# Designs tried in a protein design run: designed miniproteins, single chains, continued (4). Part 40

Each design is a single chain, and the fold is of that chain. pLDDT is the mean over its residues in the fold that is shown.

## One batch from the design tools (miniprotein)

Design m13365
Fold by ESMFold2-Fast:
Structure m13365 (fold): chain A 89 residues (1-89)
Amino acid sequence: SVAAFHQEFAELVERIDRLLQEVVAAAEAGDIEKARKAVEELERLIEEMRRLLAAADLPEEERAFYEQVLEQAEKALEQAKEVIREAEK
């Protein structure tokens, strides 16, 4: 259902936000292994977001909104990977 989609997508967003904070904190602490594991989990959750969105039967306006949220999550993941690369130098 659309309601189930909204709930599941919102839970993925919350988990992604928490993991992004963990990547930054781990990288700043020099715990590169922990930061890399958090990025692997982020990649998995973003792939779940893509699959959930692809399977959802949503109105065009709602789909556009969730596609924008996914794009923001993908950009945040790319930035998190850069944080790790800089911390490894």
Scores: mean pLDDT 86

Design m13366
Fold by ESMFold2-Fast:
Structure m13366 (fold): chain A 110 residues (1-110)
Amino acid sequence: SLLEKAKELLEKAKKIFEDFVKEVMPLLSEEDKKKIEEKVKKIEELVEEFLKSEDPIEMAKLLQEFKGLMLDVFELIMEKLPELKEEIMKKYDEIEKILGEVVDLLEEAM
């Protein structure tokens, strides 16, 4: 189904994001680690709600919240580790492409 494909793609995007965050986490201060961990926890909760949903309108709202939190994390990492800016932008573009496919599937399901 369209919703099952959207869920699979969001889990893929989440994994790319989390794998990148885990790689950079040791380079951050304890205070910045805590800020990122709090946002990652919210992202995990949003993805869990997305996976439980069968309402494409609700799923689209959860997706927008996911995008906002992901962007906040990437902006914090770019501010603290400016040498990683190019790598972060490449990861952001990769994830944005996947999330665009999720949006298209949700719009088709509406």
Scores: mean pLDDT 89

Design m13367
Fold by ESMFold2-Fast:
Structure m13367 (fold): chain A 69 residues (1-69)
Amino acid sequence: SEMRKKIEELVKNGDFQKAIDLLNEMKESGAELDEKDYIILAWAYQGLKDYDKSRKYLELARKLLEEKM
């Protein structure tokens, strides 16, 4: 989606907090986050050096990928 590409660009450019804020806004509006969204959250938290949250979201992404197999 266009929004996901924008969020990926924010993470790539080091705008980690903005990417997190947009993903949280999507979740609050009732959007179901998929595995790619959780991978992006993990990248953003890693960029902020929040390694505990980064690991948490990587684990969630892996669980969603397993559900597709």
Scores: mean pLDDT 83

Design m13368
Fold by ESMFold2-Fast:
Structure m13368 (fold): chain A 64 residues (1-64)
Amino acid sequence: SELATLARLATRELEEASPEDRQPALDFLRSHRDEPAVRAALEAGLARTTDPLAAADLRSLLEA
């Protein structure tokens, strides 16, 4: 789905962007965090990431 694609892109952005450029991705994921496709992307991102900042953001979104 389009939402699944956008969520995957946003989780990737958290891993690749500088800290100051992460806000649009965080805002998108936060707005859609209750959607199953978005939660799946967050869980996949958390399992994949080695970036402590991205991991913290992804955990926070999943725990809300």
Scores: mean pLDDT 80

Design m13369
Fold by ESMFold2-Fast:
Structure m13369 (fold): chain A 103 residues (1-103)
Amino acid sequence: MSPEEQRALESAVFGFEEELRHEAEKNNGLISIDQFLELLKLRFPTAPMSEEEIEELRRLAEEASGGSGLLTVEQAVEVFRRYLLRHRLDTLRAAAPYMVPPK
C-alpha cells in the first residue's frame, strides 16, 4: 500500500471509529452486525454498496463477532479496514491528501 493510501485508510478509519464509538455507547459498548452495516451504508450515500460487498462485509463481521452477532468498536474497525482494502481502494485513493481539496 502506498503512503498516501495508508494515510487515507487511517483517516477513513478514524472518522468511522468515532461514529462506531458513539453508537456502541447506546448499547453497552457493542454494535450489532445490522447496525454496523447500516452505519457503513450511510458513509457511501453516492456510491452504494453492491450486494456482493454487503455479503462480504456481513461474513467478515460474523467471523469477527465469533458467532455472537455483536461487535466491539475494535472488531468493527478491523472489519471496516478489511472492507476498504478489498472493495474501496478507489475511494481511499480519492481521499488521499494530494487528491482531495483541503477542507
Scores: mean pLDDT 72

Design m13370
Fold by ESMFold2-Fast:
Structure m13370 (fold): chain A 81 residues (1-81)
Amino acid sequence: SMAEELAKVEAEILRLEDLLQGLYSAEKAGNQVAFEEYKTRIQKLLAELGNHTEIKNLAELRSAVMDALVELMKRRRELKG
């Protein structure tokens, strides 16, 4: 149903935002192990969302995340009518 698809898209948005927040928190804390774990999890989620672009640095990672969020938010608007 449209409601099930909407719930899925909203869950994907929250998951991506949560992972990005975790990445920033790890970077601020200087926790390199946690930073690499969040980076890996974000890259896996981006690939699941169809983004297979090579990410070489944090700026490119952030850009790819923002692009994915824009597309998910657009899909959420379409599903809401």
Scores: mean pLDDT 84

Design m13371
Fold by ESMFold2-Fast:
Order: structure tokens, then C-alpha cells, then sequence
Structure m13371 (fold): chain A 70 residues (1-70)
């Protein structure tokens, strides 16, 4: 079904973005980590997972604050 295929595509995009966010965080690139967590939050909103979307939105804001202090 098209909806099931879209859900699997979103889940794969989240997985790929999470891997990128971990690499950016380990490199201390908090600005890029904030951007990636923001994108992950949007994808979780589209997936209907409002709790995880909110969590990643907060993580994005925290990373943005860390980037500003560098």
C-alpha cells in the first residue's frame, strides 16, 4: 500500500539522519547536529510520532544553544 511504503521511506530517512547527527555531534559540530535533529523532528511529526517529534525539537534547540556558545 502507498501509505505503508511512505512510512518505510520516512523511517529510513530518520535512520540515515540519525547516523549523520551522531557523526556531527562526535565532531562537535553542534550547528549541524541542531539542523539534523530539526529535520528528524519534522519527519517524526509526518510519521505521527508527536512524542519523538517533540523530543528531537528540544534536542535541536539545545544543540543550537551549544553552537552559539562556541
Amino acid sequence: MAEEEKRKELEKQIEDLLAQAVEAYNARDYKKTAELFGKISELYDELGDKKKAAQFRELSALMAKLAEKQ
Scores: mean pLDDT 85

Design m13372
Fold by ESMFold2-Fast:
Structure m13372 (fold): chain A 68 residues (1-68)
Amino acid sequence: SSDARLQALIDKLSEYVPDLAAEARRLLAEIQELEKDDSPAAKKQLSQKVAELVGVIIRAIGDLIDAE
């Protein structure tokens, strides 16, 4: 599935930016848990966690460019 592909990409990323890769993996797991809850509070947390995951990925890409 798409989640399996994301986890594989995060695993590969962990060779270069292990701390950010670990944070991305934790956020992905939290997102998957929140998707099971239909409450308004869970939906708000879901959108926030997705934004945090995107931010972590952008930072990881920046760190990779700087590490070159």
Scores: mean pLDDT 79

Design m13373
Fold by ESMFold2-Fast:
Structure m13373 (fold): chain A 68 residues (1-68)
Amino acid sequence: MDALVEAAVAALGAELEKLGVSESDKEAALSLARARIREALAEGREDEIPAIVAEAIELALEMQKRIS
């Protein structure tokens, strides 16, 4: 379980770095994504993981757009 969470979070982190998201915004988005992915896996809602990742990317981009 945790290995899958960390793999998904690592992939998301790499994508956010590619998009130029700040380290603080990246950490916030990754923390939220990690918690939601763990919850989804614990509840058997693995099919929601792609949506959670997409929402984390959108959140990070929205934070960057609104603050920058």
Scores: mean pLDDT 76

Design m13374
Fold by ESMFold2-Fast:
Structure m13374 (fold): chain A 73 residues (1-73)
Amino acid sequence: SLEEEIRKRVEAGMEAGLSPEDVAYLILLELKKQGKSKEEIDRVMEILRKIFGPETVEKALKKLKEIEEQRKS
């Protein structure tokens, strides 16, 4: 399932010594690069909120939005 796949990615990132915020950010960034829809990203955000809590996910989303806004021409 999507939840199991995201949990495995979280576990790999945490094992690599990444912070929860960086793990959440990198997962969301990869989905954006893959062209995933807002709806798919929202589903992944709900999974990440269950794992790390809403504050961590909010910080990751803010970071992602700032990078995307700088990239828009």
Scores: mean pLDDT 80

Design m13375
Fold by ESMFold2-Fast:
Structure m13375 (fold): chain A 102 residues (1-102)
Amino acid sequence: SLREKVLKALESLKEAIETGAPREVIEQKIDELAKLLGLSQETKDTILRAATESERGREVLLKTIDHLIELLKQGASLEEVRNEIEITVALLLILDYMEEKA
């Protein structure tokens, strides 16, 4: 099912980030997730930056992925998962803006 593919994509992305996989591998995992959920290029770029360029971004992203995996296991819809991703991306953009302006 699409739900099982999304769960597998989230687990795969988490493993790649936790193990410090090359940027290209992390980007491929993000692309797989984005195709399943219909995420924009801007959303993909924000996730990739958080995963590869910021220790705080990596921490926020890993906590978010764990939360999304839990939501899916508890029966949350793919629309709820997409909404949680967009909320996290908005927060990551605000954090980046605040750090660049400090």
Scores: mean pLDDT 85

Design m13376
Fold by ESMFold2-Fast:
Structure m13376 (fold): chain A 89 residues (1-89)
Amino acid sequence: SMDEERFKEALEALTENREDAIASLRKMLETEEEAKEKAKKYADPKQQEILKLVIETYREVLELLEKGDVEKAAEVLVETEKKIEEIEK
């Protein structure tokens, strides 16, 4: 299924590029203050909800990758992508 294919793609990408993913997520979370200020500028409540979800996901994915739980990190990413698609409808 499409869900299974997306999970496999995410798992492979995170496995092959784990250190780069960790570094990128750490940098993004260091600028969390800027992300929060950006959220306040959105007039659309959907955009604010999406940004909050993305920040929460980045924190969880970073913790999982640092623990070596790449499979669960991939699951969290795919689940969040589906939640974003549902919000954007």
Scores: mean pLDDT 78

Design m13377
Fold by ESMFold2-Fast:
Structure m13377 (fold): chain A 91 residues (1-91)
Amino acid sequence: SLSEEELLDQFLLLRALLDSDRESFIKSGIDEAIKVLEQAKKYAEEKGNKLLLASVLDMLGEIYRIQGKYELAEEYFKKAEEIKKELGDKN
């Protein structure tokens, strides 16, 4: 398992790849990305980091959409949007 620092570094790397190079993100291994993001979600929830939580939920939604799990992806996107709305953050 990743340490908290390694987990955050991996999350930031995965987010950067998804935002700038989706093909490289997919090639990096979707199953491992989900595992990292589930750990990051737990970390964000435990620390009350709503900005990180919203970003993790968005990335899980994007990954589930890539996998064709559209209903699950929509649920994650809705949860992320609710948190972003509470924070007043920009898409």
Scores: mean pLDDT 78

Design m13378
Fold by ESMFold2-Fast:
Structure m13378 (fold): chain A 72 residues (1-72)
Amino acid sequence: SVEEAIREAARKALEAARAGDYGTAFSMGGVLYKAGELLKDEELANLGRSIMKAGEAGDYDGAVAEAERLLA
């Protein structure tokens, strides 16, 4: 489901960031952004952008929290 995909991508981004794999973290954010564009889902696209920004800032916990709010 879209909810499971969002949660999994956000979790993978966080795990990659903690491992120092910022490229993978950023790529997962990009995947969510493209999914949002394809589905015409502005919230999903914004979540993807937030994860990419978190990657640049090194704060992925905020992006995971946003994903959890979207799923609630």
Scores: mean pLDDT 70

Design m13379
Fold by ESMFold2-Fast:
Structure m13379 (fold): chain A 77 residues (1-77)
Amino acid sequence: IEELENSEDETVSESARMVRLIRKNFLEVSEEEAKEAVLYTASKTTYKSTPMELALAAADGLGVSEEKKREILERLS
């Protein structure tokens, strides 16, 4: 996942940072699940996406519950 944070693709890099932030503070997920979440997030967002849209996509990629998504959004707003 650290390799993805240093990607030349800004969408992938931003997606990786968001997934890492959510993983560190809210979830215990494997590195493989985190990498899949980064790719999912990047596929659903663009470099013009808002932080909220990025966080929602990252949470979806990580497979978090609706309740947990709400908590993440409230803390990132």
Scores: mean pLDDT 72

Design m13380
Fold by ESMFold2-Fast:
Structure m13380 (fold): chain A 74 residues (1-74)
Amino acid sequence: SALEEAEERALELAEEAAARMPADASDQQIEDVVLRIMTEVLDELAARGVALSAEEVQRIAARVREFLLERRAA
């Protein structure tokens, strides 16, 4: 599904971003990364004529944020 593809793509970008993220990244820096990743994923979907609901967008953003926070804590 488009939702599953978007979630997988967002987590792939999150893993790449985490590898470049400083260990002392602030909450604001993490939020900036989340916004950048979501913008890229949504732009890729829009180019294909696909739109996600606001609820689906927030769900993916929350998963990306959680992933980045866990990687900072490690």
Scores: mean pLDDT 86

Design m13381
Fold by ESMFold2-Fast:
Structure m13381 (fold): chain A 104 residues (1-104)
Amino acid sequence: SADSLVQQAISLLRQAIAVLRQAINESTSETVKNALQSAISLLEQAIQLLQQRDYRGALQLVRQAKQLLEILLRSPDLSETVKQLIAEAIKLLDEAIRLLETLL
């Protein structure tokens, strides 16, 4: 059902947010921390839009967060731990995107 897919997408986004908060705790660069916090804010807004059944708006914000994280992975300031956490978050976002595309 649509409600089941929405709940799965929200769960994946909450998991991604938790992983990104872990990445903030492991980061020493304020620039990296600020970029991670921006991605978290986009994902929190996406969850709000999913709760409002705005699937297109939510998908747009998840894609924007993923793009920001992919750009961040090219930063020379990242430790291997932070890179692995960002890659894990991107994988969770890819799964959420696939579910959200099914709702459209």
Scores: mean pLDDT 92

Design m13382
Fold by ESMFold2-Fast:
Structure m13382 (fold): chain A 67 residues (1-67)
Amino acid sequence: AIDYLQQALRYVQQGDGDTAIQYINQALQDATGDARNQIIRARIYVRRGDYDGAIRHLQNAIRIIQS
């Protein structure tokens, strides 16, 4: 899960939303609870072109999983 989230974060930072969504979808297969909710929000923000919002939610998901 963390590796897919880090890849998604990298591609969002590069402005590649389509590739980021592929990694977000992979992360969602293993994610549960609050982390899953943050990843779903990140995907919504990517689809809307709000990459700053997407970055915040991806970072929150990574933090939750690492705690």
Scores: mean pLDDT 86

Design m13383
Fold by ESMFold2-Fast:
Parts: C-alpha cells; structure tokens; sequence
Structure m13383 (fold): chain A 88 residues (1-88)
C-alpha cells in the first residue's frame, strides 16, 4: 500500500520535472522522498537512484525514468521496508 503511494508521488515528480525541463528538481525531490521513506537505506544508494532518474528525465526518456522509480522503490521496500511517511 505505502509502496504504491511512494511510486505515484515519484512518478508525478518525474512528469513535473520533465515538463519544467528541470532534471535537478527530479534529483533533489526524489532523493528527499526516498531518504524519508527508507531511512535505513544507504544515502549513496538513494543518491545513485535519484541521479539515474534525473539523467533519464534530462534525456527526455520519461518511460525509463518511471521504470527506474518503480524498480528502485520495489527493491528498497523489499530490502529495508517502508518506515518513513512520505509527504503526500
């Protein structure tokens, strides 16, 4: 349940960042949400995920950015569990 809500929030950030042509926004907001939702995950891993999503947004590949988001949230939820409440 919480995993799908995080994915929805991150996909919205991808769409907004692409429309605004602002991949830095994608990096910053995705990193912040993932750090809040998965406080036990290594910061380096979260930053790596945020960078991959931002790079895909910068390349104009929204489908790839959303795929990275979904796969990354699923992996983090499996390994660490959702412990933080993401901002709605």
Amino acid sequence: KEKEEIIKILEKIVDESYKEKNPEKAYREIAGILRTAFPDAPVEKIEEIAKKVADAVAAGDVEKAKKIVRESVEELAEKYGVKGKPPA
Scores: mean pLDDT 82

Design m13384
Fold by ESMFold2-Fast:
Structure m13384 (fold): chain A 86 residues (1-86)
Amino acid sequence: GMEKALENLKKAYESLEVAKKEKDPVARQAGIAEARKYLEEALKNTDNPKVKELIKKAIESLNQPDLDKGIEEALKYVKEAIKLLE
């Protein structure tokens, strides 16, 4: 389970980094949607309560109207979740 959680967290992180650099709103939203799918898959593949909390916070941060802030907060939470699984 943990290996699949870690791989999906890394994919979410990559999608969020791409979205952070993207200026086109449509492409940015596509990157955010992709990151959400990877985060939800990671959440299904972990039983670690702290990792679950961080993933949920990352998903929640992406639902705010300020996308720049949302992406930055999500990247922070995803990075911490990855660190806990390594």
Scores: mean pLDDT 88

Design m13385
Fold by ESMFold2-Fast:
Structure m13385 (fold): chain A 83 residues (1-83)
Amino acid sequence: MPSPEEQELYNKTFLEAGSLVTQAKIAKANKDYDKAIALYDEAIKVLEDAKSQLTDPSVIAQLDAQIADIKAQKAAVEAEKAA
């Protein structure tokens, strides 16, 4: 079970990364692919930085899943830019 401190860090990080992902989706909708990619990279960095401060395997697994999802969204934007 994650500590209250780890849960708070997770919740804060989730909101920060979620805001960046929302901004990336808006940039993508406007066909500003470079901005969308940069915002996804920042969201990944925020999650990876939080992961480095965590020890609970269940919280780490949730962050890994979120990082993988954002990386997939970034790859889709890169593919659209290349088309």
Scores: mean pLDDT 84

Design m13386
Fold by ESMFold2-Fast:
Structure m13386 (fold): chain A 59 residues (1-59)
Amino acid sequence: MSPEEIREIAEEVERELVREAILKGKQYTRDEFIERLRERLEERFPEERFSKEEIQKYL
């Protein structure tokens, strides 16, 4: 998994969370971003497992 692929997925997650924040009238948290990014990475790379701590190192 390349840093470029991680960035692309992170941008997708950010767009999704920004949309949800607008609809809900509140900001998303750093933890919510990291958790959703982890879930999306596990969906795209099912053979890989990521902890929140490991994801933070890539960001």
Scores: mean pLDDT 75

Design m13387
Fold by ESMFold2-Fast:
Structure m13387 (fold): chain A 69 residues (1-69)
Amino acid sequence: SAEERRRKMERAFRLLDKDGDGKISVEEMREVAESLGYEYDENDPIVNLLKFLAEKVENDEIEVPEEVD
């Protein structure tokens, strides 16, 4: 579902922000989109969602679910 996809993106952004500068690069956003089976296209609604999530991660305003095995 779209909600599950969003949560996967949020988790991926948190993992990609490991360098600690609080910034998500275009390359990292592309990697997240491709890992979810989407090609990076600036006109795709999924890219707008990735940009929104990147801003939230940079400002530490989102909560990402922890891994459950």
Scores: mean pLDDT 59

Design m13388
Fold by ESMFold2-Fast:
Structure m13388 (fold): chain A 83 residues (1-83)
Amino acid sequence: GPKEEALRLVDEIKSLEQAKEAARRIAEALRQAGASEELLRAVEAVTGLPSLEDAKGALKAVLDSLSDEQAARALEAIRQALE
């Protein structure tokens, strides 16, 4: 499903800047979908992380917490960040 595919795409992120761009795009997509302020803060916190490994770990934790609808929107955001 969308969640499993999104988690797979996180493994394709190769730079900290790409991970931060993915987090920014996910936050915007979830904000437009009416996500909670708590969830948005968790996603946006990824942009302040100092390493690629920390950022990827945080992205996976966020994605694992999402509903199927939220995961589908996050998946599209990650795909755009990887282009």
Scores: mean pLDDT 87

Design m13389
Fold by ESMFold2-Fast:
Structure m13389 (fold): chain A 96 residues (1-96)
Amino acid sequence: GPSIDQLIALYNHDCNKAVDLTIKNIMAVTGKSELTARAALKEILEYHESVKGKIPASEEMKEIDKILAKYGLSITDGKIAFSLGYVLTYCSIKDL
């Protein structure tokens, strides 16, 4: 996959762009509204903030995939995985 430097170059460290792209990808995959897509991303970020540094990243990703499944999504969707990975690394709930 792309390196962190390539992700930074792609999004220019712009959380608004990364959040907007993730919301658009969720809407495109699910056919659901922007309100539902924002609610999904908020639930993921709230979970991430609650467990960051307390559990292994592999277990965190497994639980995030369960949250995504509630909205008809999967972490195996490359567009979701890519943009969400950036948001989880560089952004926070305040960027929503």
Scores: mean pLDDT 76

Design m13390
Fold by ESMFold2-Fast:
Structure m13390 (fold): chain A 71 residues (1-71)
Amino acid sequence: LAKSTRDVSKLSIEDLEKEIEEARKELEETKERLEKETDPEKKRKLNAKAVGLEIRIIGLEIDLEALKAAE
């Protein structure tokens, strides 16, 4: 499994919630840019970024739920 994130093993529930919020904010900004973009190539790149962010959010939410369930 690809991690590629520094200090992921030190992330607490609070840190994961902050990462999820940042990723959601970036996803919202990316979707807004995608909706206003008229160039097909730029739209394609923004769509790819949005999909990547959604996958990241799902992964972080799974980790958060696992940590919460451990209590």
Scores: mean pLDDT 76

Design m13391
Fold by ESMFold2-Fast:
Structure m13391 (fold): chain A 68 residues (1-68)
Amino acid sequence: SQAARHARIRQRLDNGVITPEMVQDAIAGRVSRDQIIRIAQLIQDIINTNDVSQVIVDQYQQIQRVIA
C-alpha cells in the first residue's frame, strides 16, 4: 500500500539510510518536497565524507534541480 511505502521511506530517512529506489523517486518527484530535501542532504553528506563516483554527483545535481 502507499501508506506502507511512505512509512518505510520515513523510517529509512530517520535512520540516515538511502537506497537507489529512494534516489530515483526523488529525481522523479514521486515523494514529498521535504523527503526530497532530506534525501539530498544524505547524498551531500556521502559526497563530503567519501570519494564518490561521478554518477552519485550527477544524481545529487538532478535532485537539486527538482528542489529548485
Scores: mean pLDDT 78

Design m13392
Fold by ESMFold2-Fast:
Structure m13392 (fold): chain A 60 residues (1-60)
Amino acid sequence: AKVNAACKQYLLQNGYVKSDDPGEIDIIVRQVQKDFGLSVDGICGPATLAALQQAKQESK
């Protein structure tokens, strides 16, 4: 799956993943996509990143 650098950095900095391991990132990306009603394709692009950013605002 294609995960852009911004998505990887966001996931790591916000504690969604413990490391930049591709397998761990793929699992978390798919979980987030499922939880936010996005297409579960494992591709962390702008839509998935926007959902993560929206969730961060709601948890504050």
Scores: mean pLDDT 71

Design m13393
Fold by ESMFold2-Fast:
Structure m13393 (fold): chain A 85 residues (1-85)
Amino acid sequence: SIVDEIEKLLKTLSEKQLQEVLDRTLDILEEEDPELAAKFSDMYFDLVWGRASKDEIIEEVVDFLKTLPDSIREKILEVVKEVLS
């Protein structure tokens, strides 16, 4: 699935690359659905203040991606591929 592909790629990213993907994901969500953007932002800030590990952040992000429509998931996959290239 698209989510499985994203998860595999996210695990290969450095912390700096992961932050870039998450920032660009938030930008996409703000344009597509501001309510989803607010939920994503709240989740991400909770993880940062909770001192979550990179792996814990990836798990929560992947679970969030499962709630999104395929059109948004495809845009996020494109971002991950761009950050890796």
Scores: mean pLDDT 85

Design m13394
Fold by ESMFold2-Fast:
Formats: C-alpha cells, structure tokens, sequence
Structure m13394 (fold): chain A 118 residues (1-118)
C-alpha cells in the first residue's frame, strides 16, 4: 500500500490510519462492505487530521476487491484534486475517492470537481 503526505509526520499519521482501516476490513470478504468500512474509518481520520491542522483532505485508491492500495494526504482541497489525478494516472483500474476533514473542505472539493467535469 502506498502512503504519501506533505510532511514525514503527516505521512506517519496517514500510514497508521491506513493500516488500521486495512486491518479491520481484512475480516470482510465482501468488496462493498470493505469499501464502506474504509470510507467510514478514513472519514474519521480525515476529521482528526484536519483538527490538528495537518491536512484538510485525503485521497485514496481502492482496487476492484475493495482493498485500499494508496492513500495520499492533502493540505488543501486543491492539492487533493491534483493528488486524485495523479492516482488515476498511476492506478487506472482503481476507484479513486476523496474524503474531506471539514465541511468547508467538502464544499470546496465539490466545487473543484464540478468545474473539472467541463
């Protein structure tokens, strides 16, 4: 699993969150159930990391079996959108998702994603 953040401290915190998410979902055999658990756990992690001022959003890549294969931290919604593009190019067969740490970051991500559909 690939983990990346802007700082070594942020990367260590993201790696811990990703490992905890994967450990919990390893007990599930259903890809949909795994994906639901990953989103829930990473949503909680994104909120906690935003409260610390470390990052505002997370970008993940999930394979067809619901396994998390990459997790990138972003300090801003704009960086999260760029990270999502990088992951789509690197993992073309993966489902790429974004998780906001705050309601404000969530609104900004929605705006940015809407503008890119043009």
Amino acid sequence: MEVRADTPEGEALLREAAEKAQEIVKKSTDPKEKLTHIFTLLGEAAQRLAERGVMEALVGAVDKNGNLIALYGARTPEEAVRAAEELREKYPDAHIFLVAGTPEAARRLEELLREREK
Scores: mean pLDDT 77

Design m13395
Fold by ESMFold2-Fast:
Structure m13395 (fold): chain A 100 residues (1-100)
Amino acid sequence: MSSEEKAEEYLAKGAMYWNQGEYEKAAEYYEKALSLTDESDVQKRIQLYLQLALAYDALGEYEKAIKALEKALELAKEAGESPGVIESLERLIETLRKES
């Protein structure tokens, strides 16, 4: 199995654990997927950081969720994502900062 195929397998397992409410395991598999994802695959890295942020938020780990969202925001700006996407990420970060 290639690193890309293994990353997809870990992403799928992360999503499976997320759907089961096993958020700590979901975060673990999303981190494994991220570690095997090429730095040039900016869109996939954005998606993985967003999934990590959601998992950490579900765990009440707001500081970790904010850091993951800040990474997603940085990559989204570099990728030239729409102003609406960027604003949505910034609003989510602000909301979580109020909870921490």
Scores: mean pLDDT 85

Design m13396
Fold by ESMFold2-Fast:
Structure m13396 (fold): chain A 63 residues (1-63)
Amino acid sequence: LSEIARRVGLYAENVLGLKEVTPAQIVEIALQLGYSRATAEALAKEAERRYGPRVTPDQLKAL
């Protein structure tokens, strides 16, 4: 999960220019990167559990 979180965070920061992402955006980015829906939802749930409904790319990389 940590490697997937890092890739999603890097994409959000460097490709999309986002300062924060919601759980729904985490799911969409993970799906765009080719991860399964189950993996995408598991990542979004863990990020929301630790950091709440808005997560920075740096917080995602720390998962």
Scores: mean pLDDT 85

Design m13397
Fold by ESMFold2-Fast:
Structure m13397 (fold): chain A 80 residues (1-80)
Amino acid sequence: GEKAAEKIEKGVEILAKKSESLTKEHVEYGRNKALELAEKGDYSGLASLGAAVADAGRELKDEEAAKLGEEAAKIGEELA
């Protein structure tokens, strides 16, 4: 769970640098949500959050953020 949360955190940080609409508060919310889901064992929620990061990475044409989100989603799905 923790490894997936770390990938989501890194992905969200990359997305925030690419998007003027993402504030520091949005980055902190995403990170805290990923950690909360991992701690609760909500791996399906963690997989969904990873998939959302991957989708946002593709939308912003950032392959690194997309890959981090996809890897986090896969880890969440395998643990669910």
Scores: mean pLDDT 76

Design m13398
Fold by ESMFold2-Fast:
Structure m13398 (fold): chain A 61 residues (1-61)
Amino acid sequence: SKKKEYEELAKKHGLAPDSAKSLAEGAVEHGLSKEEVEEILKKLPAMVAAGREAAREIAAE
């Protein structure tokens, strides 16, 4: 299914499993194509890295 494909793409670009699922659900809900999702993820590496660090600090509580 498209949801699974988008989840795998998000994981490939460094998103955590929960974030990948959330992004996949949003992409399917908004009718985004695989190409659009991939383009967004390609432009997000800095944001993904920052989010990963923030999530790690929160989880350490």
Scores: mean pLDDT 71

Design m13399
Fold by ESMFold2-Fast:
Structure m13399 (fold): chain A 102 residues (1-102)
Amino acid sequence: MNPEVQRRVDVLVEVLRQAGLDDLAEKLREVVNRLLELGAYEAAEALVDFVGALVAAGRAEEAREVLDRALAILDALSGAEAGAAVLAFVLEARDRFLREYG
């Protein structure tokens, strides 16, 4: 596993658990692990950054929706296609968030 991505995931998972969002923490780790196994490091980093930003903004419900969508993409697609699709989804969702809340 990329040690920098793993460190960032561990920090965010601990923050989520301290907030009582254990289900969200488990979903985040599952999605990131699946992306890293595919070699989709850019998608994993973008996802961790965006979920972290949503949680910091008090948007835990939107973070859960993002993770549920990422899991659905990973379940429907495989290999490089799955990683690319998750990255495209995360970037689009981030841009929409910035337009609506930034």
Scores: mean pLDDT 83

